# Designed miniproteins, single chains, continued (4), part 78

Each design is a single chain, and the fold is of that chain. pLDDT is the mean over its residues in the fold that is shown.

## One batch from the design tools (miniprotein)

Design m14703
Fold by ESMFold2-Fast:
Structure m14703 (fold): chain A 86 residues (1-86)
Amino acid sequence: AIASFELTVSLSGGNYQGTLKVTASEDLEKVKVTIEAGGSRPQVLETALKAGEVLTVTGVSKKPTTFKGSVSTADQELAYSKTLNA
């Protein structure tokens, strides 16, 4: 199962950066992590995730925007999702 799901937004070098961090309580063979900045095309990462390993995905916007993060596993279409305004 997913053990933690954290979406944060920071401002660095004039850009708004959304950072999504995911950890698992057990070894997962297939995890899909998505991050979207406003209306921009989502960044998608599909990978295996080991227990206690941190998976990080980032999205960037030049303007203040809403970041949407989600994670799904092979056994669940959508395990977690979060929305955060920059």
Scores: mean pLDDT 77

Design m14704
Fold by ESMFold2-Fast:
Structure m14704 (fold): chain A 79 residues (1-79)
Amino acid sequence: KISEEELRAAVLQALRLAQHLTGAITDEEIAALQTLPPREMVERAVARLREIAAATTDPRVRALLERVIDEIREMARRT
């Protein structure tokens, strides 16, 4: 079982990674996403990460973000 706290921490790390790699997401946006219930947080964060991945021109960054999205979705299924 993955706890809601572990899922929330993983989503935070994924959003911070996207922020550091692309600059496409703000601290305010990350904070707002973190206030959502776990299921809604995952849904909104995954959608946002997909938008960032689609907008990036670096194939390595895109591949990394796609992998992170898959990991979050897998964790959400185990919560």
Scores: mean pLDDT 85

Design m14705
Fold by ESMFold2-Fast:
Structure m14705 (fold): chain A 79 residues (1-79)
Amino acid sequence: SMAKEIQEIRDELADIFRKDNTPESLAEADKLLKGEPLSPRAKAEIETGLQIAIIGAEIDNDQAEVERYKRMLEIIESL
């Protein structure tokens, strides 16, 4: 379901923010896990990171990762 897909994306993004390990990124990870909206700054940062990840996956010819990151980018617009 779309709700499960959104939750899976929130969980994955929260893991990325936790790995960054700054007070600001840890706060954004907590918001993601609680289902709260992303800040404009966090949203822009994630969108930039996903665009870079798509390019990397295309270079590696990893079609599954390309499609996954493109889907995440589409859903981020609604978060």
Scores: mean pLDDT 76

Design m14706
Fold by ESMFold2-Fast:
Structure m14706 (fold): chain A 81 residues (1-81)
Amino acid sequence: SLDDVIAEAEARVAEIVAGLRAARTAEELRAQLDAFAGVIQEMEAAGVPQEVIDRLEARVLAAFLETAERRGFTERVVVAM
């Protein structure tokens, strides 16, 4: 069901956020962003409302920016993507 897809996406986002916060290298950050791109594709394919996708994207973006700034990875991650 759509609710099951949303619940699975929320669980995966929690894991991705934890992984982003724990990331020590630009490669580890990129791996988490690649995982999230897969979650977005699954949500879009299932017809998840844009409001839900936007909320989960905001959580991932906040964790990514915090870790990238703290570790000095922002420029390298953007170039490597």
Scores: mean pLDDT 82

Design m14707
Fold by ESMFold2-Fast:
Structure m14707 (fold): chain A 86 residues (1-86)
Amino acid sequence: SEVDEKIEKLIREGKYDEAIELLKKEFPNDSDVKFRIALLYYEKGEYEKAAEIFEEILNDPGKQLVGKEVVRLYLLKARYLAKKAK
């Protein structure tokens, strides 16, 4: 879609905040989009916020688009990096 093309362009340009805001605006109740948002916080270095969202995804009984093990791996990495930033 046009929105997806714009989001991918923003990500390629390192404009993570703009990509996150567009995702939140266009897909506010989409659990699949939560994983994308968490990855963008992770890429941006906001590891505590990324970890929080990955944890929400693992506890959400919604549609499983991404394997739980992939989400768990990112959660572990985000938690590790968040602790290291202190």
Scores: mean pLDDT 78

Design m14708
Fold by ESMFold2-Fast:
Structure m14708 (fold): chain A 79 residues (1-79)
Amino acid sequence: TEIRIEGVFPDESSAEVGGLAAAVMASLAGWEVEIEIDGTRLRVTIRGPGSLEEAKRIAEELKKIVEKTAVEIEYEVRD
C-alpha cells in the first residue's frame, strides 16, 4: 500500500517541517518514507505492507497536520 502527498507551502522551511512530520509518522507506523523537496514544493511517498484503511488513516492524520500550513495539498492512496 502506498500514500502519495504533494503540497505547496509559503516557504521552504514550512515544506521541510511538513516533510519531517511525514517522516516521523511513517517511522512510528513502521512504513517506508521517501521525501522530495523542491523549493516550496513537498512530495512524500509512504509505502508499507498495511491495509488500504491503515493507509487512509495515516493520510488523514498527515492532512490534519499539514493543511494548516500548506497553501495547496493533494493526497492519493493506492493498494
Scores: mean pLDDT 78

Design m14709
Fold by ESMFold2-Fast:
Structure m14709 (fold): chain A 65 residues (1-65)
Amino acid sequence: MKTFRLKAGSAEVIGRATVESAEVEVKGEILPEDKEKVEKAKELAQHYAEREMERLREREEEERE
């Protein structure tokens, strides 16, 4: 499991990766002015989470073979 925390204006974006899921959570209120920052932070967090999830899945498949 790996967690990423990014600040985007008034909101915070938290990405979490496991073998089972890649999840992104937003804390705080998304102001229209900060929407672009939040979207970029979500994209970055999701990208990292997806990469870690894929890596974990690859290891799982190797063990199964």
Scores: mean pLDDT 75

Design m14710
Fold by ESMFold2-Fast:
Structure m14710 (fold): chain A 65 residues (1-65)
Amino acid sequence: SELRFEELLALLRMAKSVGIFEDVRVEGRTIRLTLTEEYLEVGKRLAERFAERAREVGWTLEVIE
């Protein structure tokens, strides 16, 4: 649902604000995450969790390293 998508975006924006993600972009039904080099390991683990949640609400999450 749209509400659950907005919650997901809020979490992604929070992770970007603390530097874990370099960039977060929305294109159609795809969220593109660019990982921060300094936090690559934790960024990958979080991206996996966010990808699962995106699939639950009908969105695709693409990870860029």
Scores: mean pLDDT 81

Design m14711
Fold by ESMFold2-Fast:
Structure m14711 (fold): chain A 79 residues (1-79)
Amino acid sequence: SERVLEVLEKLKEDLKELEKLVEEGKVSPEDALKGLEVGKGSLEKLREEHADDKEVQEAIEEVLEEIERLEEKIKKKLE
């Protein structure tokens, strides 16, 4: 679905903005981590809804990898 792919691209940009806001101290690391957990849950549901769409599955995997990268970066900041 073209619309789903557009939403996933927007989400990648939103993740970059979230990283910047955490670095600038405008969003707490704890609140960012909570938001990322909610986002992962939504992506898992979307993945189940589009199980037969390889392009959507690959796009979701890319977003999940970006979320996991950002979670690890934020967790290190809490040290």
Scores: mean pLDDT 83

Design m14712
Fold by ESMFold2-Fast:
Structure m14712 (fold): chain A 73 residues (1-73)
Amino acid sequence: SMEKKLTEEFLKLLKERDPELAEIFEEILKTTNLSIDKAALQAAVIKAKGDSAKLNELLELVSEVYKEAEKRV
């Protein structure tokens, strides 16, 4: 499916840019029924650990990776 291809490409790109964020994201997808965007947001919040500057950086990274993944599928 397109959704599966998008998820696989997003995860592949995320692993290259931020392996720790990718691991958190993959665990959320495995344990929840959240959409890619909601799972990615939750992963960013978890990794940021209350640091608003880090959260903003992670959300920017997620946005960039998601747009790149969409172009590839």
Scores: mean pLDDT 85

Design m14713
Fold by ESMFold2-Fast:
Structure m14713 (fold): chain A 72 residues (1-72)
Amino acid sequence: SAAREEFLRRLAREEEEAKAKFDPLPPEEAAEEIKLFVARRILEVAGVDTSGLTDEEIIELARAIVRREQAA
């Protein structure tokens, strides 16, 4: 629980920071940039190497990690 709580707290903080950075972008572009930015940070925190992955693969892997953490 403690590791999951720390992970979710860090994720929430980084998502808020990402929203602030992408505020000047058009809404649809901002949403996609935020999704990708948060996904990359999730994988980095989990220790996953993203250098060989596509943007879609990064987002899908991050979603799987978040679902696993939330299900615990």
Scores: mean pLDDT 71

Design m14714
Fold by ESMFold2-Fast:
Structure m14714 (fold): chain A 75 residues (1-75)
Amino acid sequence: SSSLLDLTVKNYILKALEEAGVKPKVSVNEILDYAGLSRSSASKKVKDLSEEQRKKLDDAVVDVIANDGHLPKKK
């Protein structure tokens, strides 16, 4: 929904994990590193990301959910 786009990238990640019932086992910064996004992006609003950055974020969140809050062993 539009309200999700108004969240910071950090809060978007945390909300997506919470809605999936997954407890994060890694930091938001580690998820951003895995996604290939700058750590400074954590404070940006999701709506201010490029299409490519948004896809990287969503792909990383899906991977973390699929791995019960862990990062995959290989990128």
Scores: mean pLDDT 83

Design m14715
Fold by ESMFold2-Fast:
Structure m14715 (fold): chain A 86 residues (1-86)
Amino acid sequence: AMPVLSPEEREYLGKLLQVIKTAAEAAKTLSPEKRKKLMEELEKVVRELEELYKAGKLTVEKIKEAIKRIEEIVKKYIPDVKLPPI
């Protein structure tokens, strides 16, 4: 059976998706090479969370850590980006 997400886990996953969506839109201002590198780094973080979810090890804290990690990655490429609040 597929793992059931708690309401808080669903809320923070929603915030994570909004950050990724904002980052992907802002990445359109980057060169194709930098955009590719940024998207590859974001995909790696998302895949790590997906593996935790499938293993039944996903927690709110892991989602929050992933959001912070994604924000740090995005700011490396787009320092002035306006990301949604967590």
Scores: mean pLDDT 81

Design m14716
Fold by ESMFold2-Fast:
Structure m14716 (fold): chain A 70 residues (1-70)
Amino acid sequence: MDKAIVDTLVYSKDEALRQQALDLLLEAQTEEVVKLLIANLDKLPREILERILEKSKSEELRKAVKEVLE
């Protein structure tokens, strides 16, 4: 997935669009996407962080999200 989808997740004011972006990113996670998500975790709402924790295929990403939520 490309950087534009990560930017949509982080900066979009449309909740439905953010949820769609999250689903796309979690389905096609690459090393690049994982790094971009970790860099922006503090900008994401708690609901999005909880969904990443539940659905992510990346142990590194899940660990980073869990640390932010604690």
Scores: mean pLDDT 76

Design m14717
Fold by ESMFold2-Fast:
Structure m14717 (fold): chain A 85 residues (1-85)
Amino acid sequence: APSERELEVEIAAAMAMMAGAIAKKYTEDPEVKRLAEEVIELAARAIEDPAAVPELLETARRLTELDPEARPALLAAERLAEAVA
């Protein structure tokens, strides 16, 4: 069975990917689409490589600045950062 920490990392990453996918689907702004795609890619990478977490967090912050409705992506990225610390 995965460890509690491994499960927490995977759940947080999955939440960030889902929030990014939703933001990408419901936006017409190409910059929001680009940042949402980066959140999805970085969240997937963070499952195997905790070095991706700082970039994920920064990208989720930029996404939320342009699209406040994408805040769930930032919350998931913060949770992932806490899980890997």
Scores: mean pLDDT 86

Design m14718
Fold by ESMFold2-Fast:
Structure m14718 (fold): chain A 91 residues (1-91)
Amino acid sequence: SYSEQIKAILAYDKEHGGTLTSEQEDEIESMAIALIDSGQANLDKLSPQQQILYRMAAVSLKKKGILTGSLKESSEIVLAYELARKKVLGL
């Protein structure tokens, strides 16, 4: 599920020096899922260079076993996660 893959990204971040609070993790998960479900995590709205960067990030996370869907679905999850994280952290 999208929820399980977002939780896997959050767990990976925590293991690699991430300092998110439990409350921030829950908010990021909920927001990222909402962005995917509403179609707002749309790579087609980004520049071609940004689309390549999200695709490359998705490939890397798929090789690590963190993401399991198609490359398109995995790239949308990465975009949703980044958008949610930036909003929660005020970046």
Scores: mean pLDDT 87

Design m14719
Fold by ESMFold2-Fast:
Structure m14719 (fold): chain A 87 residues (1-87)
Amino acid sequence: SLEREIVNVEIALNLLRVALDFAKWLLEQGQKLLEMAPEIEKIDPEKAKVVREKGQRMIELAQTDIENAEKGIKGAEERLAELRARS
């Protein structure tokens, strides 16, 4: 039914918003790792390299997740508007 489809899209939209918030948090964590790397390098250059590589990877994954979540949110919002217009 139309009502069931609306509810399903609303649930999906809420889950996508949670995923977006998590991805933004992950991006912030990766950035913090990169900010700490120069201090680590003073003590252990090899560990600093690993921290930079992990931080950079977290940023790359988080950026992809943000883009996917934002596209998903837009699609879900457009679909929700279409369904509500038919109600």
Scores: mean pLDDT 91

Design m14720
Fold by ESMFold2-Fast:
Structure m14720 (fold): chain A 110 residues (1-110)
Amino acid sequence: NPEKVKEMEEKLFDWLRKYLTEELGLSQEVADELLSLLREEFEAIEAGDLEKAREYLQRIREITERLGNQKALEAITFTLLLLSEIREGEINEEELEKRIEGFLSPKIPL
């Protein structure tokens, strides 16, 4: 179901943008740059272009390291894993929501 896959991918990207900006305090500009790079990395992986995927990952790492924000890199890595599962049809909307809740649960601070 290509339409459902696309809906789930966009919901995941919308969640990531909100998490990066609202939870981690990144600017909209930085969040949008990271999301753009993640989309490019994912499409490169799907195309089998691992060298290009590595270049996008390196740019993501440079940005997150400059910001000193390891949680941003963790969220992006988590999102990339879920994007692969969505594209392969291994995960539905309910499971996607549960996986996001599970990622967020350990972040309830002291």
Scores: mean pLDDT 84

Design m14721
Fold by ESMFold2-Fast:
Structure m14721 (fold): chain A 98 residues (1-98)
Amino acid sequence: MVEKLEEIKEAIKNKDLTKAYELYEELFKDIIDKLKKYFYKLLINPEKAEEIFEELLPELNKEEQIGLLVMLGLFYLLLEDEEKAIEIIEEAIKLAKE
């Protein structure tokens, strides 16, 4: 988990959304369909992305929380907010180490 998240962070630093997403799909393949449902919700309401995340967080297990954080990071990379994307991926890495 942690090593793969660090690879996703490196892809984000390189502005390689395609590579970051490929690594994401490999890491979360067993729950990807559930996580994609949340991603579509973020795409429709980008201004409420953080609110949507906070509402969903208590209903999720640790793996799903990490997966949703990474997805939110990829969403901010798509919006060209690399600083926010990196901060969120670092939060996901911290959670994965706990």
Scores: mean pLDDT 77

Design m14722
Fold by ESMFold2-Fast:
Structure m14722 (fold): chain A 87 residues (1-87)
Amino acid sequence: AEELAREVVKLVFEAVDAAEEGRIEKALELLEKAKELAEKIPDEELKKALLESIDKIEELIKEKRIHEAMLLAVALAIEAIGLLLDL
């Protein structure tokens, strides 16, 4: 479970980095991979949080609001770490 969450967060940061470089199509491809991995997470609260944040980050990237997408990716990482530490 923890390994999947870490990989999802990693893909989200790679997607935002790609968007920062102007590689929007690559960023959206990486977010799709992140969603596919998030769907496999057995913890429903963590899965829901990751999927909702990924959807919002995707929307921000499509709107070219890359700085806001970066801030949301950081917030997602903090939230995921918090949920994992409650174990």
Scores: mean pLDDT 82

Design m14723
Fold by ESMFold2-Fast:
Structure m14723 (fold): chain A 92 residues (1-92)
Amino acid sequence: AMSVRQQLLLVQAEIGVLFVDYAVLKHSESTPDEERIARLERIIARLQALIAQLQALLPQLSPADQEEARIVIKTAEEVIKEAKEEIAKLKA
């Protein structure tokens, strides 16, 4: 069975990949609006699912890993907020 720490590292790795995807998209001036919206919606949905997985792991983590996980959750929530604001602007 996968350890709690292995589960934490895999969830954090997936979140990291989504942060890179978001950063690349944010700096891409040539991406069409429809494709940009679709990619942002995918990033939002996946980040929300991964935040839920991190929250479920929190009670099983060491205090140090809990603190790190909470920082990652907060950063992911900020990315979701920015992505939602960008979608709203593109749909206006």
Scores: mean pLDDT 88

Design m14724
Fold by ESMFold2-Fast:
Structure m14724 (fold): chain A 69 residues (1-69)
Amino acid sequence: VRSATVDLEVDGDTPPEDVRKRVEEAIQEAREAGADRVEVHLVLTGPQPSAERLEAYVQGLLEAVEKFR
């Protein structure tokens, strides 16, 4: 099994929908490069976002990942 890890940087101003789109693109690119398994990590940059904002980012990430299961 070939694994790829993608780190996606987000800040407190990034819309959750934009995070989801970036995750989907990153996963597709990794799979096209030959990865059988893709791990995606959200990396927070800048000031710590609110818990509500962080949850929205996590949900966007999970939905994007589910499309490629």
Scores: mean pLDDT 75

Design m14725
Fold by ESMFold2-Fast:
Structure m14725 (fold): chain A 120 residues (1-120)
Amino acid sequence: SSEEEEKKKQEAREVIVEYETKVQELLDKYLEIAKEKMTDEEVLKFQKELREILLEYEEKTNEALEKNDYEGLIKTIEESTKKIIELINKRFPSDPEAQELKKKIEEITKETIEKLKEIA
């Protein structure tokens, strides 16, 4: 029914907001520590590349939700996480704190995907 689809969309949006909030908090916390070892140019470049990943994520999640495409939504979260991990590896290849950040992001992503599969 239309009410069931609206409920699923709302539940999926809540899961997405929780994912976004948790990932952003981890990235912000890491960057506050990492910026002490970085130039202003390196910080701006990381923020620019992260923003590009997040904008593509927002576009694709909105499209998937409009289409009731929960498989596409899960795929978008997986692809976004992979791009964030690749960015961290590229910018912080030898930082042990970056390894812990990646692990926590992967754990949040796994929990998010499990929740979305229950909604679908």
Scores: mean pLDDT 87

Design m14726
Fold by ESMFold2-Fast:
Structure m14726 (fold): chain A 55 residues (1-55)
Amino acid sequence: ENLRKEINKLVEERLKLDTEIERARAQGVDPATIAELEKRRQEVDKKIEELKKKL
């Protein structure tokens, strides 16, 4: 239960980051800022994988 809730929360955060990255790209935001968003997305992905290992 708790693990699934944590995973779902992280999946939602990943979706928000994906949307933010797409908007930033569409707006012509600088590559460094986009790279920072991509790093945050990768960190969320890593956390999701760690939690899935505990299932």
Scores: mean pLDDT 82

Design m14727
Fold by ESMFold2-Fast:
Structure m14727 (fold): chain A 87 residues (1-87)
Amino acid sequence: EENKKLLELTEKIAELFEKIRRGEASQDEVDEALKLAEEYAKKHLSDTARFYYLVSLYERLGQHDKALEILEKYSPEAAKLYREELK
């Protein structure tokens, strides 16, 4: 039953990423994908893996603002470096 909840979570994340990849996702759907991915990362990934997963997520989506939001939350120093790279 816990396995069922994990499966449902990962399937929902995959569905949202498919929409984003097609350029059909709204900002609300991108925000939902982040929220679900953050929940997955918090529950199932180590601290380091969680950080890399979330940053890589938004870099892949071209959502630099969202990547910065995560970096600010987990590592303000890394967020500063990321901002410099975007210039």
Scores: mean pLDDT 72

Design m14728
Fold by ESMFold2-Fast:
Structure m14728 (fold): chain A 72 residues (1-72)
Amino acid sequence: SPEESARYARELGNKKIEELKDKLTEKAIDLFRISVELIARQARREGLTREEVEKRVDQAAKNAISIDKLLK
């Protein structure tokens, strides 16, 4: 369901934050949190598949890591 897809996006996001919080700046983590919330909203509106959610969350994490390098 759209609600399940949104929950899955937030769950994956939270797991990634636990992995990255000690490695990235707070600003990069906050950017990632915003990205996850947008992905969760898209998942609810569009009924994204599990694989689509995973791809988007992984891309958001890569973007946050790239931006973190620019902030250092």
Scores: mean pLDDT 88

Design m14729
Fold by ESMFold2-Fast:
Structure m14729 (fold): chain A 90 residues (1-90)
Amino acid sequence: LDAAIDAAVAAAQATLAALTGEKFTVAARKVTDTRVEVLLLSESGNALAHIDIDLTTRTATVTVNLVPELASQAPAIAAAVQAAANAALA
């Protein structure tokens, strides 16, 4: 399961880099018996992505808070990142 979580985070990072042009790194990781929450921070420090993994269902939910220039694209970017993370968890 840890390998699948690491793969989901890596897939999210790759998708964010492709869509935003910025590298995102893990700023925080919180692990419980039912959830893993990962916070990704952009290189500029101006954008965040939250990955919330439900270990019971093996599903990831992604929310993004992007720079103002990308704010209108945030729902589409979040959906793409979420799809990539969920593909890695399957």
Scores: mean pLDDT 82

Design m14730
Fold by ESMFold2-Fast:
Structure m14730 (fold): chain A 65 residues (1-65)
Amino acid sequence: MEEKIEAVAAYLQSRGFSADAARGLARRVVEKLPDASLEEAIQATDRVLEAMRAGKPLDEALAEL
């Protein structure tokens, strides 16, 4: 679990998130999809980011996973 969280957090930091914000969001995505592969977790993260960019609150974006 922690390895997936750190990998997703690193991906989010490459997208302009701070380390703390990236880790927080990564943890929420991975906890929502605990059995997902790293690739699936990154795809889910992209869906959350797209929803947030469209104006959807984080909680609603995560609920769509």
Scores: mean pLDDT 81

Design m14731
Fold by ESMFold2-Fast:
Structure m14731 (fold): chain A 89 residues (1-89)
Amino acid sequence: SVEDAVREFLARVSELTAELVRLLEKYKETGDEKYREEALEIIREIQRLLDQLRETVAALDPGDLRPALEAGLQQAEQDIAELEKLVLE
């Protein structure tokens, strides 16, 4: 179902966010640019999953969970964009 697909995407984003935090902590501890590069790859994978989730949400009829899911997606996209900016600085 659409709800199951949304739950699966959110679970995967959560897993990738945990890995991103781990990589950023390693970068802070070691200064090794490879962890920063790996963190950027995780950010791009999260962005890809959010784009797929957006397409799934767009297929929902107006009046369902769509407005709340669209608001949540927009917030998640802003949060990931800010993390990418932080990693690039």
Scores: mean pLDDT 79

Design m14732
Fold by ESMFold2-Fast:
Structure m14732 (fold): chain A 83 residues (1-83)
Amino acid sequence: DKLVEELKEKGINKPEDLVKLVEEGKASTEMRAEYLGAQLRELEPTEEQVERLRAFEEEALAAGRYDAEEVLRLLEEILEELR
């Protein structure tokens, strides 16, 4: 998977690595969205979890900028729910 290879080249092997990359401003909005999408697709999230993520992304796009801490918090919350 090209996305997985790209993330590994950026040093993203776990959620903690992505948190550091996003907080340091090194991750693009697109890279973050692709990582979220790939993680959720791999874990086969429920429709409710997908809708919650979509609602957040729509609100963030309407505001013109994502809050990186809120995005990472949502990612961790959904990942925990998928266990």
Scores: mean pLDDT 61

Design m14733
Fold by ESMFold2-Fast:
Order: structure tokens, then C-alpha cells, then sequence
Structure m14733 (fold): chain A 95 residues (1-95)
């Protein structure tokens, strides 16, 4: 998928993940341990992420957007190190 590869190249260059665009092109574009951490953190904060399975889907994306809105950030679903770190920080602060 050439469009998916171009988005991935841009994301690597900017050190971000454009989750809304990637999810539209490939529903399994991001999976694994980072997604599990995001799912656990958002679920602990009261957001609906569905099953914690390490699969990045529309439910996880919407939970991220809701979290961005709560934090007063731009609601774009784009993941950068700052957003991931803040989700983890919020989760650990509840423990």
C-alpha cells in the first residue's frame, strides 16, 4: 500500500504516529506492547478501549482523542512521545 508507506515515512521523519490516517488504510498497522500499555493506561483513566489485546483499533483512537480533549490538546489522534508519556504518567499516578 503506497499511501500507507508514505504516511509511515512522514511519521518516522516527524517522530509521530498519524493514527487516524494509518487506521483507515490498515486496521492492524500498530499492534504489540506499546498498544497494550496505551490500552491499560486509558482504561485505568476511565476511557473505553475495549479488550486489552495489543491491537490498535478505532476504539483506542477515539479514547486517545477524548484524552487529548481532556488535556486541552489538539484533538487529532496523533501519537508522539509526549502523549504516550502523559498517558503512562496518569496511569502510574493512580497506582
Amino acid sequence: NPELEEIRKENRAKNVVNAPELLKLDPNFLSGELTVIIQKGLQALGYDVGKIDGIFDEKVLEAIKEYQAREGRKVDGILDDKIVLRIQFEYYSLL
Scores: mean pLDDT 69

Design m14734
Fold by ESMFold2-Fast:
Structure m14734 (fold): chain A 99 residues (1-99)
Amino acid sequence: MVSQEEIDEVFELVKKILKEISPDGRVSLEDLEKAREKVLKEIKDPLKREVADVLFDVLYTEVARSPRGVLTEEEFPDVYEQTRKLVESLQRRRQRELA
């Protein structure tokens, strides 16, 4: 299982890469696809890769639901909290399956 610190490390890496791809702070679906490829190349730990996959799934959903077709940096804290709850839920289910 990943710690809260490891989840935060993944979030920081994703935020950094998104800022490099979209310096204007507006993230499109194309920007997310480019960011996902870069993030997954940097992360070798399978559990941290799963955290990144969950985060990108949430980001894709929010961009698709946005009338503008983009997410701004102001919307990212809500996405990160939603992702953290999903990761914690997945970890609890996996603990039950391994027990």
Scores: mean pLDDT 80

Design m14735
Fold by ESMFold2-Fast:
Structure m14735 (fold): chain A 82 residues (1-82)
Amino acid sequence: AEAARRAAEVARHTARAAELQGLRDKYINELKEAIERMEKKVKEDPSYKPLLEATKKNLQLMIDTVQSAADGEAARAAALAA
């Protein structure tokens, strides 16, 4: 039945969204730890400031990318459930 296939597809996309949200949370923790480590380095030697900014930017880009993917899976699940 069409409804049964849609229900299975909704469950699959919901599971993927949750999995991607877990990856996002992991990257947020990595960003926080990287910032703390690099801030200590910047305090010791200000020449590390560009590396701190690059680290923040790169990890934030990864977080944003994973969040976008998670949002896409959640939106697809919602559209199929509607």
Scores: mean pLDDT 81

Design m14736
Fold by ESMFold2-Fast:
Structure m14736 (fold): chain A 55 residues (1-55)
Amino acid sequence: NKQGEDYINQQLQQVTQDVDRRLQEGRRLGVDDISAQNVLNAAQQISDITLRTLS
């Protein structure tokens, strides 16, 4: 399921990149991003698990 794994990873990576950019900008401006950071981390963990433990 390489194509499936790559697809999911790419989609999640793209969304994560957009969210991360906004979070980085917020941090620079001193905006609290604890909740957003937690969501980002969860999304990344799900992606990693899916790729490594498909079975």
Scores: mean pLDDT 66

Design m14737
Fold by ESMFold2-Fast:
Structure m14737 (fold): chain A 69 residues (1-69)
Amino acid sequence: MFEAKPDEEAIKQAEGALQRAIELAPTDPVKAVNYAVAAALLYAISGEPEKAREALRQGQEAVDKALAA
């Protein structure tokens, strides 16, 4: 049968967490950082290190812009 393992669900959760981080960055940068880190971790354990790095970078950029504004 198909694997319903962390790879698919973790990626979905990572995508949701990344989106939440970006949405929260202008309102709550601290919470945004936490979501971005969670997204990166979920991507990393799913075997997508490039996506994990990108999630961390996007979260950091959103937070940096929010803090600069």
Scores: mean pLDDT 76

